# Designs tried in a protein design run: designed miniproteins, single chains, continued (5). Part 67

Each design is a single chain, and the fold is of that chain. pLDDT is the mean over its residues in the fold that is shown.

## One batch from the design tools (miniprotein)

Design m18321
Fold by ESMFold2-Fast:
Structure m18321 (fold): chain A 103 residues (1-103)
Amino acid sequence: GIEERLEEILERLRKLAEELKKLLSGDLGEKVVKLIEEAIELLKELSKETDPKKIVGLTLRVVGIILELELLSKNLSGKARELILEAAELLQEGLRLALEIVK
């Protein structure tokens, strides 16, 4: 179901963060991994939220992370850029699924 698809996306995001942690070093690598890990936790919280104001706030925070990852990808090339953009795409789909759950 939708919840199973969301968990699959969260697992793919965790693996992507681990790959990026090995591929990127320094402050940029730490920032990218932290953003992905924060977005995973936000999507978990969003999928269980019943307060409409909190749903809006959590949604905006996830959108902010997606935009930040896309911006950071502009300063990278090759596999690192590809993995960050894949993470952004997975976060967009995860957000869609989480919002379907919180009806």
Scores: mean pLDDT 88

Design m18322
Fold by ESMFold2-Fast:
Structure m18322 (fold): chain A 98 residues (1-98)
Amino acid sequence: MAEKIEKAAKENPELTKKAEEALRAGDYERAIELILEIVKPYLTPNEVKGLEHILEAERLAKTELTPEEIEKEKEEAAAGKAKTELGKKLEAAGEYSK
C-alpha cells in the first residue's frame, strides 16, 4: 500500500502540495479529502477504505485527544481492545494491512 501512495503523491505534486498546505493550516478534513482524491485511482476499494480509517483516526487524535490518550488508544487497538472511535478505526485499518 505505501508504495502505491508514494507513487500517487509523486505523480500528483500539485494536489500533494495542497494537501500538505491544508495539514499545516490545521484543515485536516480538507487534507483527508485531497489525499483520498490523489490515491483513489492507485488503490483498491479495500485499500482506500483502510486508508480512510487511518486518516480519520489521525484527525481525531490531533483534534480531540492529548498525546497520552493517543498512545493509550494505539496500544489498546493493537491488543484488539479498542474502546474509542480512534481505537476502533485503528483496529479496522489493521485488518486492511493483513
Scores: mean pLDDT 67

Design m18323
Fold by ESMFold2-Fast:
Structure m18323 (fold): chain A 100 residues (1-100)
Amino acid sequence: SDMDSALDTLFQSVDDDLQQLTQDSQRRFSQARSVSQIQQVLRDTQSQLDSMRDDYISDIRQIGRQYGMSQSQIDSAQSRVQSLFNSTTQQIQQFARQYS
């Protein structure tokens, strides 16, 4: 359905953005020369994750309005976004520890 296609496209974008951000952060951690620089990369990356998550949650609400999704469907999609971003946050924190 058009709704399923819109959600599939959204979650593909989430996966692509999180993969790109993870790769970029790992490169930045590897280039850091001090604990202070590692902490700056962590802060910058967390800020990007928070902004990206909020944008995707907003996009889900827009898809929900456009296609008449139930509240349960909206909640499930938002929960999936939150879970993906939480997993990525943990991975980024692990990289910060590895390079510290």
Scores: mean pLDDT 91

Design m18324
Fold by ESMFold2-Fast:
Formats: structure tokens, sequence, C-alpha cells
Structure m18324 (fold): chain A 79 residues (1-79)
């Protein structure tokens, strides 16, 4: 669900993007997603992480940043 499991999935997707993204924007977006997902998992509430991922997916200045946000959003939704 979007609680602890969604937060952990979101954090993992963000960590992967932070390590592997070819652009600095993608890595920064991934790092932010990893932090938000971890906080959400610790509090049992991934809602903020979920919303943040959607904003990044829709509005990040590079395609790579938007893809990182979309991957994090999809991971959180799959829970």
Amino acid sequence: GPGRQGGLAFAQAGAEAAKNSPTEDGRASGYGAALMGQVGAENGDATGAYFGAKIVADSAPTEDGRKAGQAAYNAAEAG
C-alpha cells in the first residue's frame, strides 16, 4: 500500500535514479525521492512522497528528471 511499503519502494527507486541517472538533474531528483520515501516509510505515511514524485514527474526541467519522478511515483503506487 501507499504507507510504509510504498515509502520503501519510492526510496529504492529514488536511490537507483540517484546512482544511475546520466544527468545531474536526474541524480538530484532521485536523491530527493529517496529521502522523501524513507521519511514516509518511517512515519507509515507515503502521501507526501507520492505527491512529490508526481510533481517531479510533471515538472522537472529535464526528461531524465521527469523519468526519475515517474519511476518513483509508479513504485509508490505499486506499493
Scores: mean pLDDT 67

Design m18325
Fold by ESMFold2-Fast:
Structure m18325 (fold): chain A 87 residues (1-87)
Amino acid sequence: MEELRERIERLLREAEEETDPERGFELAKEAFEILKELAKQLPVERYTGYILRGIGLLIDAEITGDYVGAAVEIARLALEVLEELEK
C-alpha cells in the first residue's frame, strides 16, 4: 500500500511540472492504472463510480488535449480511493 501511495505522490508531482502533452498522456494512463488497482478493493458500486469518473476524464482529455490535467485529476481520484481503503 505504501508503495502505491509513493507512486501516486510522485506521479502528481511529475504531472504538476509536466509541459509535454505526449508525456502528459503517458502520466494520465499510469494514473488510471493505479486507480484501477486501488479501486478493485472497494465494493462494486464504489469501484464502478471511480472508474467511470476516470474514463470521463480521459475522454475529456482526448477532446481538449489536456492530458496533464487528466493525470492530476485521476491521481487525485487514486488518492481518494487510498484514503477510503485506509479507513
Scores: mean pLDDT 82

Design m18326
Fold by ESMFold2-Fast:
Structure m18326 (fold): chain A 86 residues (1-86)
Amino acid sequence: MSLRLSPEQLELMEEFLAKLQERVQAVIEEGKEAGLSEAEIRARVEAVKAEMLEEFKKEHPEVTDAQIEYLEQQADVLAAELLAEA
């Protein structure tokens, strides 16, 4: 399906992704300092991503399932890129 985002929805999603990036980077840094394995750090990143997406859904019930799916895909890409650079 063609996903059409309004400028307001795009800004909201960009703000979410920026917050996710900060949280994921903090989790990676904390995990490295604690001497955690790559697998343990990945598990913590996945948990944070899931928690943040669930909170976003609660705060923004007006966002469609298709828009949430897009946001989940963008969050997955962002988390994977940050983990690959770590």
Scores: mean pLDDT 81

Design m18327
Fold by ESMFold2-Fast:
Structure m18327 (fold): chain A 90 residues (1-90)
Amino acid sequence: DYRKVEVSFEGNKITVKVEADLEEDGELLVGSASLTVEVDEEQTEPFKELVKEVAEQFLNKEFDAEKIDEWMEKLKEKWKATGSSTSDPP
């Protein structure tokens, strides 16, 4: 069972790519999805922590490979909720 998460940083842009083996009608396929977000320097660490947490869940197979698109959409929604928050000091 192949699963891969790749995170790349290019200035203020963060790209998350995921790949997994999919089984459809008895055929093995490789499913992939990617998400690119632009973050401010102050938002980079919160987003990095979010990606680390959800990537660990994906790699631990807590998520079905056939639902890779749904998982990516959830990551995107979680980031929007976090990235839209001003980093208010406690």
Scores: mean pLDDT 67

Design m18328
Fold by ESMFold2-Fast:
Structure m18328 (fold): chain A 61 residues (1-61)
Amino acid sequence: SEKVEKFAREVYEKLQELTAKGASAEEKAKAVQELFKENPEIENLDLMEAMVKLLKEEKAA
């Protein structure tokens, strides 16, 4: 759980950084894929749940 939440945060922060730099959707997709390659133990379903939680927390703040 903690590893998944940490990974979701890293993905989220990377996407925000790339968005601020004006990166394309393809560049963002590649960056996310590279993070997944480094963390093969993370399941996509667990990551999606953690990311949804982060997005809800950001919207509530």
Scores: mean pLDDT 72

Design m18329
Fold by ESMFold2-Fast:
Structure m18329 (fold): chain A 96 residues (1-96)
Amino acid sequence: MDTGSLLFKQPDGTVTGDMSDANGSIALVTGGMTPIMQDQIRQAYNNGVTTIIVPRSIADQVRDIAPDINIIVTSDDDQSISVFNTSTTDTPPGDY
């Protein structure tokens, strides 16, 4: 089903949609919050993702799932994609 997807950027800059690559990565969340997306975010959190980039509309829901990681909040999906493309594991948390 083509509901919103997770992408992972590893420290070396490699981007993948594979949950096994979540450890140490930056995750991009796009689209609406669905039960499938909630499960994918929870799996990424449990697999050791360091940072999640999310639009403001769903940021609170992501914080509830992943309270102890860095969350980068953007104004929309387009800004989330832009921040993801330029981000590293050293990107500070905040509103963008």
Scores: mean pLDDT 74

Design m18330
Fold by ESMFold2-Fast:
Structure m18330 (fold): chain A 76 residues (1-76)
Amino acid sequence: EEEKVIEELRKLVEEKFKAIEKAKELIAAGEPREKILEYIKKAEEYEKKAAELAKKHNMEPKLIEILNEFLKKEKE
């Protein structure tokens, strides 16, 4: 059960960062604002879902851990 929740949290965080990267690509390519905002909204939605899931299972510290892992990978 706990392992499944952690897996879902990782998936939500991964989708969030994929949406952010897509938004960055669209900005660099000079794509329309509406298209860029679509991916920003998707990133916000995934972040909200991850936060809600973490609260439900008392896993906010684990969510912070996962977020920090992805932030470090972005820099490397």
Scores: mean pLDDT 81

Design m18331
Fold by ESMFold2-Fast:
Structure m18331 (fold): chain A 84 residues (1-84)
Amino acid sequence: SEEEKEREINLAKVAKGIAEQLKTATPEQRDVLIEVLEKMAKNASPKLRKVIEEAIKLMRDHPAEEAAEKATELFNKYIEELKK
């Protein structure tokens, strides 16, 4: 439904905002942000969960600045795919 799409977009935007915070995060703050995303993934739709898990992998495999950019782009792409 249209309402379900809007909720999914809003959840993806929240996850994007968390990923953007990585750009200026300390290593300790990064671990907290990853934990928040992991909790979101557990309660997310199968599609959003997969996107969040991919973002977390990018965050673990890349320096904070690069991870933030890559994860943010991933969520932006998903949000655009949800729009008609």
Scores: mean pLDDT 85

Design m18332
Fold by ESMFold2-Fast:
Structure m18332 (fold): chain A 78 residues (1-78)
Amino acid sequence: FSDEEIEELFKQLDKNGDGVISIAELKEVAMSNPEILALFDRDGDGTINEKDVAWVRTFDHNGDGVLDYEEFKEFLNS
């Protein structure tokens, strides 16, 4: 993904404009977006399980259940 694509995607997911995306919101969007699902579903089983969620949580450095722009960019470039 380009920086512009990541910024546009982040803005689409950040519905309330608070500058963060919850892991729950990301999971919901991944279920309806195959490109995001492919990034979230690291083991390629076509589902988002607790192992995939635990992987995404490694980018949540504060452990607050949300990703800021830099954490989200790191996740997409992983």
Scores: mean pLDDT 72

Design m18333
Fold by ESMFold2-Fast:
Structure m18333 (fold): chain A 77 residues (1-77)
Amino acid sequence: SLFEEAEAFFKAQGAKHARELAELAVRLQEALAAGDREAALAAAADLYELLAEDAEAQGKTELAALYAAKAAELRAA
């Protein structure tokens, strides 16, 4: 399933929140497939916020800042 593939991918990247990232990736995919712009923007923002948190936890400060900025941009849309 997309969830299992996404969770495995995030675990391979060393993500602490691999399961939650996979759940958000599935929600984003479902929102995009449904044409639900509001749900897609919310899911994408949540996904980037959690990616920023995991990147910071891994010491990837520059990547964390980029993800946080993208999340803020999506929240403002």
Scores: mean pLDDT 87

Design m18334
Fold by ESMFold2-Fast:
Structure m18334 (fold): chain A 58 residues (1-58)
Amino acid sequence: AEEKARKLREEFPEVEGFEYIFSELLPKASVQQIADAALAVREGRNASEVVAEVLAKV
């Protein structure tokens, strides 16, 4: 859990809304799913929408 958190923060330190994505997905999603969600938000998608899509698949 801690190592997963550390890696994600190193890759996405400046993504707006990342703390929300991280808190919602960290206990339920893989590192890859969280990274894909953070990338989608960085590209302009809504954080709540992306989180809901990922949670529907886990």
Scores: mean pLDDT 72

Design m18335
Fold by ESMFold2-Fast:
Structure m18335 (fold): chain A 118 residues (1-118)
Amino acid sequence: HMEKLEELLERLRELGEQLRNAKTVEEVREILREEAEVLREIAEIVGSEEALKYVEEALKLLDAGEDLYDAMVKLNEAVREIVEELVKRGDIELALRVAEAFFGSKEDAERLIESILK
């Protein structure tokens, strides 16, 4: 589980970097689909049913050719649910790593953790 999770976190970081450099709507859609698949696996390992729900909603939006912004919002909600579950379990370090991998920012990740702890 931990070795697989480390691989998934690295892939999530790579996808976030690719998303920031994407030039076309089709490139963004493909990257978001890959992010959704990675987040599904992380959510399964963490055991977050709420995160799995948001991932499935994002994938349905992407498959239907719906607004990419709506899909991005669902993926953001999935990450929040994963982080909240990890915080609830006392795994603050892993929660921070998941948030940092997705957002590409330690500052944004720390702010999310602080918002959950309040």
Scores: mean pLDDT 85

Design m18336
Fold by ESMFold2-Fast:
Structure m18336 (fold): chain A 85 residues (1-85)
Amino acid sequence: KRKEAEELIEKGKKYYEEGQYHKALEYYKKALKIYEELGDEEGIAKALELIGEILKKINPEPDESKKAEEYFEKAKEIYEKLGLK
């Protein structure tokens, strides 16, 4: 399943590059769920960062952008705990 999560991230990134933000979000959320099931903290942090970036793109309003900030904060906390960038 870890390979499946990585494939979902790759597909999401492709959709993001094409400007298909809602589709990219769907793929990143699917990958996040798999990483959570596996307890893969690095994968969880990566997916959270990518979701935050999408939410910032599709919901630029101040109230909605706070959700993106929460995702970025959670990812940063995980990376800090793991000693990663």
Scores: mean pLDDT 77

Design m18337
Fold by ESMFold2-Fast:
Structure m18337 (fold): chain A 59 residues (1-59)
Amino acid sequence: SNNPELEKSKKSIFSGKEADFKFTDADGNTFLMTGEDYNRYLLETKKSPFSGKDLSKPG
């Protein structure tokens, strides 16, 4: 990947790509992600019958 000397870029923890999004989950954790990662997250969440609840939250 190319990294032009413009700005320090952040990487998505999901894909390892340069991220533009900052997403905060219900637990207060902030993650960096791309639009693709965010779209995948929404799709996974919508597949659950409990789309109003975090799938990753145990309790």
Scores: mean pLDDT 58

Design m18338
Fold by ESMFold2-Fast:
Structure m18338 (fold): chain A 62 residues (1-62)
Amino acid sequence: HMEEAKKAIQELEDAIVAGDAERALTALKRFHEAVSKLSPEEKQKAWDEFIAAVERAAARRA
């Protein structure tokens, strides 16, 4: 469950760096599906990791 969220976050980070919008949208959908199955505590952690990954990917593109 948390592993699926982490995989989706990594896939999203890679897609953003590559500039692949379709891949990024697919990864975002997978992330939302994975997060829906997590506990409230795990959801918070997953969203914190998601924000950090998006910030890292944006920095790598700039």
Scores: mean pLDDT 82

Design m18339
Fold by ESMFold2-Fast:
Structure m18339 (fold): chain A 70 residues (1-70)
Amino acid sequence: MSMQEEQRKRIEEITKKLIEEAGVNENSARMLAQAMVSLGLSEEQIKELIEMLKNGASVTEVIEKALASV
């Protein structure tokens, strides 16, 4: 699998989790998933960010936390 195909698959998986678990709309979920993958975040870091969204954090707060995690 190419690196680009692996990134696309991971973006799709994170997008689904954001929609299903955190109630994020499709456009915001796709943007967040792209940002998380582009930053090279671990599964544990991604899980923490999804939990923040589930607990009422804004998309902006999650992006700021993601940037602080690299």
Scores: mean pLDDT 78

Design m18340
Fold by ESMFold2-Fast:
Structure m18340 (fold): chain A 73 residues (1-73)
Amino acid sequence: NPILQKLEKAYEEDPEQLLANISPEYIVDFCKTFSETNINQLENLCKAVDEEVCQEKIKQLAAIVGECKKRGY
């Protein structure tokens, strides 16, 4: 997961605050949704969308997945 790890490091501080404000119910469903998204899908999304949107999408997904992992999801 080289792309995921690279983006996760750049975004580690911000997503912690974002997820901390989400209710426990929503966090469970939210993390499940992102944990079901595999890395191949992230690569396909980048090929299908603009460079700018691709960068934002990957940053969001990587940051959320990273925080979910830290919380045991």
Scores: mean pLDDT 60

Design m18341
Fold by ESMFold2-Fast:
Structure m18341 (fold): chain A 74 residues (1-74)
Amino acid sequence: MEPDAVLEVKSPEEALELLKTEYGIEPVPVDRKVLKPGTIKVYKTEDSGAIQHGDKELVFRKTPETEVSIAIEV
């Protein structure tokens, strides 16, 4: 599955800020280690099973393709 966008981040705090400002997402972190610095891949999907899902439009998931990024599904 090809990501719709890829975000490069230097810290978990930067990832949260980009998600809030650019994508309108305000995640509630359950484990800070889930938000690793690096690449965040954004996917358009209807599927659930994400780490966090507050709205059907936006989900968070750690993908098996990389240990340093999180997939954001919209």
Scores: mean pLDDT 43

Design m18342
Fold by ESMFold2-Fast:
Structure m18342 (fold): chain A 58 residues (1-58)
Amino acid sequence: AAPLPPMSEEEQKLYDEGKKLIEEHPDDVKKIAEGIGLILRAIGEAIERYLRERKAAA
C-alpha cells in the first residue's frame, strides 16, 4: 500500500470536526462549506508537516 502522509492528533481532530459538521448539517450550505474548509486545512497541515520531515531527513 502506498504510504499516506500520517495525520497528527490535532490534524485528525480538525478532519473529524469538519466531517461532523457536514454530517450534522447536510442541508446547511454554510456549515458544509465550513466543514470542507476544516478538512482541507487538516490535509494541508499534514502535507506541510510531511514535506518538512522529508526535508529535515535530507
Scores: mean pLDDT 76

Design m18343
Fold by ESMFold2-Fast:
Structure m18343 (fold): chain A 61 residues (1-61)
Amino acid sequence: MSEEIEELIRKAIDAGPEAAMAALAVYNEDLPLEQKLEEIKRVVEESGARYAALVAAGLRP
């Protein structure tokens, strides 16, 4: 397993259980490692932005 994908999965876990589940789903796809890295990066970025928006709206702590 690539150190890069492990780091991205850790970031997804830190972003929350929903992001972690999405990242693991991407990891289990039949995709080349490079494409998995790009998709997991997007999941982390989008989940972080969405979580921040929900916190600002008072919907999550």
Scores: mean pLDDT 71

Design m18344
Fold by ESMFold2-Fast:
Structure m18344 (fold): chain A 98 residues (1-98)
Amino acid sequence: NLEEIDILSARLVLKIAEENGVEVKATPEMEEYIKKAKELLKDSLTDEEIIEKLVELISEELGISKEEAKKLLDDMGPTMSGSAVAGLKSNLEAEKNK
């Protein structure tokens, strides 16, 4: 589901940019994920639903509460990616195994 986090994050960034007239330059990776997001979400989810789903996925991947996941998403904003979540998960698992 790290790929699903990347997909939803990329979709949310573009929706926010569109709504606020902010130009966001998508990377080739983000463009690929946007195509996948259209297939997975069929553009049927609202921004709030996407945020709620991201919070749930981050919570599940990191083994933290939804409250902590929401704070993390708020702190990182559009820079939240599957790679970032994977790095955090690795660090948390290393700390638990000390």
Scores: mean pLDDT 64

Design m18345
Fold by ESMFold2-Fast:
Structure m18345 (fold): chain A 92 residues (1-92)
Amino acid sequence: MEEYLEKARKHLEDADKYLEEAKNGTPEQGKENLKKLRKHYAQAIKAYGEAAKASEDPEEREKFIELARQVDQRLADGIKEAKKYIEEKEKA
């Protein structure tokens, strides 16, 4: 359980870092960091899914499933934000 939650936390921290780097780099660096943030958000979703599977408490399981859904939404929002910054830099 705890190992999956730590993995999720670490991947979310890494995803946030790559999102910031995507906004501040060149368009090429932005595209590379966009790929990395996608991977780390996906790994966080997977880790919460594994935590849900490891939980025998239905309420705790549903909380982890909801956290995975929230991360999936953050992934979608983060991709749109990063793409906007990359496209604006490509236009300049």
Scores: mean pLDDT 83

Design m18346
Fold by ESMFold2-Fast:
Structure m18346 (fold): chain A 67 residues (1-67)
Amino acid sequence: SMAEFEAAKEEGAKRAAEAAARGDNEATLQVIRETEARLRELAPDDPALIEEALRYIERAGVRGLVA
């Protein structure tokens, strides 16, 4: 469902930001990969939606680095 997609995106963004804030690049990339896999399960035929969500997560991770 779209609600599950949004929840997975928000959780991924939070986890990526937390890993990035710790300076853990390996953990940040792992969280992004795990989140991408989950998003693809939830919206397998919508690559544009997945790409938009990944950009959102990437931006959230960058924000964690500068906060």
Scores: mean pLDDT 80

Design m18347
Fold by ESMFold2-Fast:
Structure m18347 (fold): chain A 131 residues (1-131)
Amino acid sequence: SLEDLIASLPPLTAFQLRRLVEAIESGDPTLILAALKSLPGDEPIPFEVFAALVGRMVRRFGVEETVKLLESVLDSISELNRPSLYAVLSALYRLLGDEEKAEEYRRKALAAGASEEQIRAAEEFVRRAAA
Protein backbone atom coordinates (compact mmCIF):
# COMPACT_ATOMS: atom_id res chain seq x y z
CA SER A 1 0.00 0.00 0.00
CA LEU A 2 1.01 3.67 -0.26
CA GLU A 3 1.06 3.82 3.56
CA ASP A 4 3.50 0.86 3.69
CA LEU A 5 5.76 2.47 1.07
CA ILE A 6 5.80 5.76 3.01
CA ALA A 7 6.58 3.90 6.28
CA SER A 8 9.71 2.40 4.62
CA LEU A 9 11.16 5.89 3.88
CA PRO A 10 13.42 7.99 6.20
CA PRO A 11 11.44 9.27 9.25
CA LEU A 12 11.32 12.98 8.28
CA THR A 13 10.33 12.18 4.66
CA ALA A 14 7.68 9.70 5.91
CA PHE A 15 6.31 12.37 8.32
CA GLN A 16 6.07 15.02 5.56
CA LEU A 17 4.45 12.57 3.10
CA ARG A 18 1.90 11.49 5.76
CA ARG A 19 1.02 15.19 6.21
CA LEU A 20 0.46 15.43 2.43
CA VAL A 21 -1.81 12.33 2.53
CA GLU A 22 -3.80 13.94 5.39
CA ALA A 23 -4.04 17.21 3.42
CA ILE A 24 -5.38 15.34 0.35
CA GLU A 25 -7.94 13.47 2.52
CA SER A 26 -9.02 16.81 4.11
CA GLY A 27 -9.97 18.15 0.66
CA ASP A 28 -8.38 21.54 1.46
CA PRO A 29 -6.27 22.84 -1.49
CA THR A 30 -4.44 25.32 0.81
CA LEU A 31 -3.23 22.47 3.06
CA ILE A 32 -2.19 20.42 -0.01
CA LEU A 33 -0.14 23.34 -1.40
CA ALA A 34 1.54 23.87 2.00
CA ALA A 35 2.35 20.13 2.29
CA LEU A 36 3.73 19.92 -1.29
CA LYS A 37 5.99 22.95 -0.65
CA SER A 38 7.23 21.31 2.60
CA LEU A 39 8.49 18.14 0.86
CA PRO A 40 12.21 17.45 1.49
CA GLY A 41 14.66 18.66 -1.17
CA ASP A 42 17.73 16.58 -0.25
CA GLU A 43 16.58 13.25 -1.77
CA PRO A 44 14.05 12.54 -4.54
CA ILE A 45 10.71 11.07 -3.51
CA PRO A 46 10.46 7.57 -5.07
CA PHE A 47 8.54 7.87 -8.35
CA GLU A 48 6.00 5.16 -7.30
CA VAL A 49 5.14 7.12 -4.11
CA PHE A 50 4.87 10.43 -6.02
CA ALA A 51 2.61 8.87 -8.70
CA ALA A 52 0.40 7.22 -6.04
CA LEU A 53 -0.05 10.58 -4.23
CA VAL A 54 -1.03 12.24 -7.53
CA GLY A 55 -3.48 9.37 -8.13
CA ARG A 56 -5.13 10.15 -4.78
CA MET A 57 -5.39 13.84 -5.76
CA VAL A 58 -7.04 12.85 -9.08
CA ARG A 59 -9.57 10.61 -7.28
CA ARG A 60 -10.36 13.37 -4.74
CA PHE A 61 -10.39 16.50 -6.98
CA GLY A 62 -10.37 15.34 -10.60
CA VAL A 63 -7.76 15.81 -13.32
CA GLU A 64 -8.18 19.57 -13.98
CA GLU A 65 -7.91 20.64 -10.30
CA THR A 66 -4.95 18.26 -9.73
CA VAL A 67 -3.11 19.93 -12.66
CA LYS A 68 -3.74 23.39 -11.14
CA LEU A 69 -2.44 22.27 -7.71
CA LEU A 70 0.71 20.66 -9.16
CA GLU A 71 1.53 23.59 -11.51
CA SER A 72 1.23 26.03 -8.57
CA VAL A 73 4.19 24.28 -6.83
CA LEU A 74 6.52 23.99 -9.88
CA ASP A 75 8.73 26.89 -8.67
CA SER A 76 8.70 25.69 -5.02
CA ILE A 77 9.38 21.97 -5.42
CA SER A 78 12.93 20.57 -5.23
CA GLU A 79 14.75 20.06 -8.56
CA LEU A 80 15.14 16.39 -7.50
CA ASN A 81 11.34 15.95 -7.64
CA ARG A 82 10.78 17.88 -10.91
CA PRO A 83 11.31 14.83 -13.22
CA SER A 84 8.43 13.01 -11.45
CA LEU A 85 6.28 16.18 -11.38
CA TYR A 86 6.81 16.84 -15.12
CA ALA A 87 6.05 13.16 -15.94
CA VAL A 88 2.70 13.22 -14.06
CA LEU A 89 1.78 16.64 -15.54
CA SER A 90 2.41 15.22 -19.03
CA ALA A 91 0.09 12.27 -18.23
CA LEU A 92 -2.61 14.56 -16.75
CA TYR A 93 -2.62 16.92 -19.76
CA ARG A 94 -2.88 13.88 -22.08
CA LEU A 95 -6.07 12.85 -20.22
CA LEU A 96 -7.40 16.43 -20.64
CA GLY A 97 -6.76 16.17 -24.42
CA ASP A 98 -4.17 18.98 -24.36
CA GLU A 99 -1.56 17.31 -26.59
CA GLU A 100 0.63 20.46 -26.79
CA LYS A 101 0.97 20.74 -22.99
CA ALA A 102 1.37 16.95 -22.64
CA GLU A 103 4.30 16.99 -25.10
CA GLU A 104 5.82 20.12 -23.47
CA TYR A 105 5.86 18.44 -20.04
CA ARG A 106 7.09 15.11 -21.53
CA ARG A 107 10.12 16.96 -23.01
CA LYS A 108 10.72 18.75 -19.68
CA ALA A 109 10.52 15.43 -17.80
CA LEU A 110 13.12 13.81 -20.09
CA ALA A 111 15.39 16.89 -19.90
CA ALA A 112 15.15 16.79 -16.07
CA GLY A 113 16.16 13.09 -16.00
CA ALA A 114 12.89 11.13 -16.12
CA SER A 115 13.01 7.86 -18.07
CA GLU A 116 10.58 6.83 -20.84
CA GLU A 117 9.55 4.00 -18.46
CA GLN A 118 8.63 6.52 -15.71
CA ILE A 119 6.61 8.59 -18.22
CA ARG A 120 4.68 5.46 -19.31
CA ALA A 121 4.16 4.46 -15.66
CA ALA A 122 2.78 7.97 -14.91
CA GLU A 123 0.31 7.58 -17.81
CA GLU A 124 -0.88 4.21 -16.39
CA PHE A 125 -1.18 5.50 -12.78
CA VAL A 126 -3.11 8.63 -13.82
CA ARG A 127 -5.38 6.74 -16.25
CA ARG A 128 -6.30 4.18 -13.54
CA ALA A 129 -6.96 6.97 -10.99
CA ALA A 130 -9.23 8.83 -13.47
CA ALA A 131 -11.24 5.65 -14.33
Scores: mean pLDDT 86

Design m18348
Fold by ESMFold2-Fast:
Structure m18348 (fold): chain A 82 residues (1-82)
Amino acid sequence: LDEAIEHVERAIEAAKQGNYEEAIEHLTRAIDAVAEALDPLSPEFQRIHDHLVAAIQAARNGDYETAAKHAEEALKLLRELK
């Protein structure tokens, strides 16, 4: 979980600096870290994964406000598991 949290935090920070390619890279690494840490069939995995995927898709479409909201929700859910 610490790796996933770190990557989402770095993605949010990169996005605040206008570095959206780095933000997408960190969100992608967060998905990989979540898959290593959680059971893919768990409700917790599905909810976190859905928010991370939505954040990446929104960022790729230039909808950075929606991307930030999804990334922040994923971060909140990850922190609740610690």
Scores: mean pLDDT 85

Design m18349
Fold by ESMFold2-Fast:
Structure m18349 (fold): chain A 73 residues (1-73)
Amino acid sequence: SMAEEVLERLRELKRQIEEAIRARDWERALALLREMDALIQAHHSLFSEEQFEEVKELVGEIQRLMAEALAEQ
């Protein structure tokens, strides 16, 4: 389904964002985060409850990783 295709893209974006954060490539991380936000905003109504919970977990993990990376200065 379209929702599952969007979720697969969000999972791939999460992986790339985490790589960018670990590399401290903030330009790339911000660009990928904007793409992720745009996809979520455009397609959020397509998600089931379970899919929406997965999206929340993806975003939460990214937020935690970013906070940790910024704290390690």
Scores: mean pLDDT 85

Design m18350
Fold by ESMFold2-Fast:
Structure m18350 (fold): chain A 76 residues (1-76)
Amino acid sequence: SLAKERSELTRKLLEENEELKKKHEEALEKANEYGRKADELARRGGTREEILEYSSETARYVLEAIKSISDAIELS
C-alpha cells in the first residue's frame, strides 16, 4: 500500500539524515582540531610549511561540513 511505502521512505530518509548529521559533526570536529594545531604551531614559531599543511586540512574539513549541510537540505 502507498501508506506502507510512505512510512518506509520516511524511515529511510531519517536514517540518511542522521548519517549526514554524523558526517557533518565529524567534519566540524576535524576542522576544529586541525585549526587549533595550526594556531598552536603559529604561536610556537612552527614552519610555514607545517602551518599551511594544518590550515589546508582545516579548509578541506570545512568544505566537507558545508557539503553535508547541502546534502541534508536536499533530503529534507
Scores: mean pLDDT 76

Design m18351
Fold by ESMFold2-Fast:
Structure m18351 (fold): chain A 70 residues (1-70)
Amino acid sequence: MEERLREAVEKATDAVIAHGLEQGWSPEEIVEMAGKAARTVAVRLGADEETAEKLSKESKKKAEEKLKKM
């Protein structure tokens, strides 16, 4: 269950980063949208509020790290 949640959240995060970069969004906008997408996906897959918040934070961190390297 956790593995499936993580995979879905990672795919959503990567999709938001790719789309945001293509559209010319600011790094701040990409990070915020990645977090929102991760939370939405987690909740849809049955995650509780704490798990959804944790995955949202992980998604934001991943987006920040990837954007910092660019």
Scores: mean pLDDT 81

Design m18352
Fold by ESMFold2-Fast:
Structure m18352 (fold): chain A 107 residues (1-107)
Amino acid sequence: KEEEAKKEMLYGIDRIIKAVKEALDLARQGNYEEALKLAQETLESLDYLIEKAKKYNMPEEVIKHLEEAKRYVQKAIEALQSGDVETAIENLKKAIEHLEKAKEILK
C-alpha cells in the first residue's frame, strides 16, 4: 500500500512537471491562452495530488513543496492574465523547482 502510494505520487509529480514545462514553452512561444489553460488544469491536478499526499500521510516536506508549487502556478496564472509573461515564466520555473524537490524526497 505504501509502495503503491509512493509510485502513484511520483507518477503524478512527473506528469505535473511535464504539464508545467509545456505551459512554460507555450508562454515562451507567445501562445498565452493555451499556456493559461494548461496552467489552470495543472492547478487542479496539483490540488488533487496534495489531497492524496495528505490522505496517504506523505512526508510533511513533500506536502510543503507541493503547496509551494501550487502557489507559484497560481502566481503564474495571475501574471498570464495581466500580460506579465516574464513574471509568469519565472513563477512556472519556481513551481518546477519545488516539484523536483518533492520528487527527490519521495525517491
Scores: mean pLDDT 89

Design m18353
Fold by ESMFold2-Fast:
Structure m18353 (fold): chain A 72 residues (1-72)
Amino acid sequence: SQARLQQLIAQLQADRAATRERIAALDAEIARMRAEGAPAKEIEQLELRRLLFEIVLGSEEFLIERLQQKLA
């Protein structure tokens, strides 16, 4: 139903917002680690984690767009 589809979109939009907040927190942590001269390997681990959240974000955005197209 249209109502169920709208509810799913709302949930995905909330999940997307949470993923964006996690990426922003990782960006801040990476910047802090770089400023403090942390070992390259530790920074690379955070950058890999950030990349994984970027993939999650892309998946969330893709699903939102596809579901919104079904409502149009």
Scores: mean pLDDT 90

Design m18354
Fold by ESMFold2-Fast:
Structure m18354 (fold): chain A 98 residues (1-98)
Amino acid sequence: SLEEKRERGAEGSLIDAIVAVETGKSLEEIHEEHSDEEIEELRERARELLATPAGKKALEELLKKAEEIEAITDPEEREKKEKELVEQLLKDARALLA
């Protein structure tokens, strides 16, 4: 369903943000510098953080924002909100790692 796709996308985005904040690297740099096994270990740590009460709350808030962005019909406004969402993802990732 569209809801399940949104849930998978939100979870993946937050996992990627946590990994990026923890390593101090871009997703591209991580894929270039780390093995698939090392990347999976980083992703598993991120999933453990998402299983906490704070992680669950961050995911719920992210899902709500993703749904709001999906409803935007103006491409420029949508791009602006997507950038704001990326900034929020990094902020949430830093909070979860603290």
Scores: mean pLDDT 80

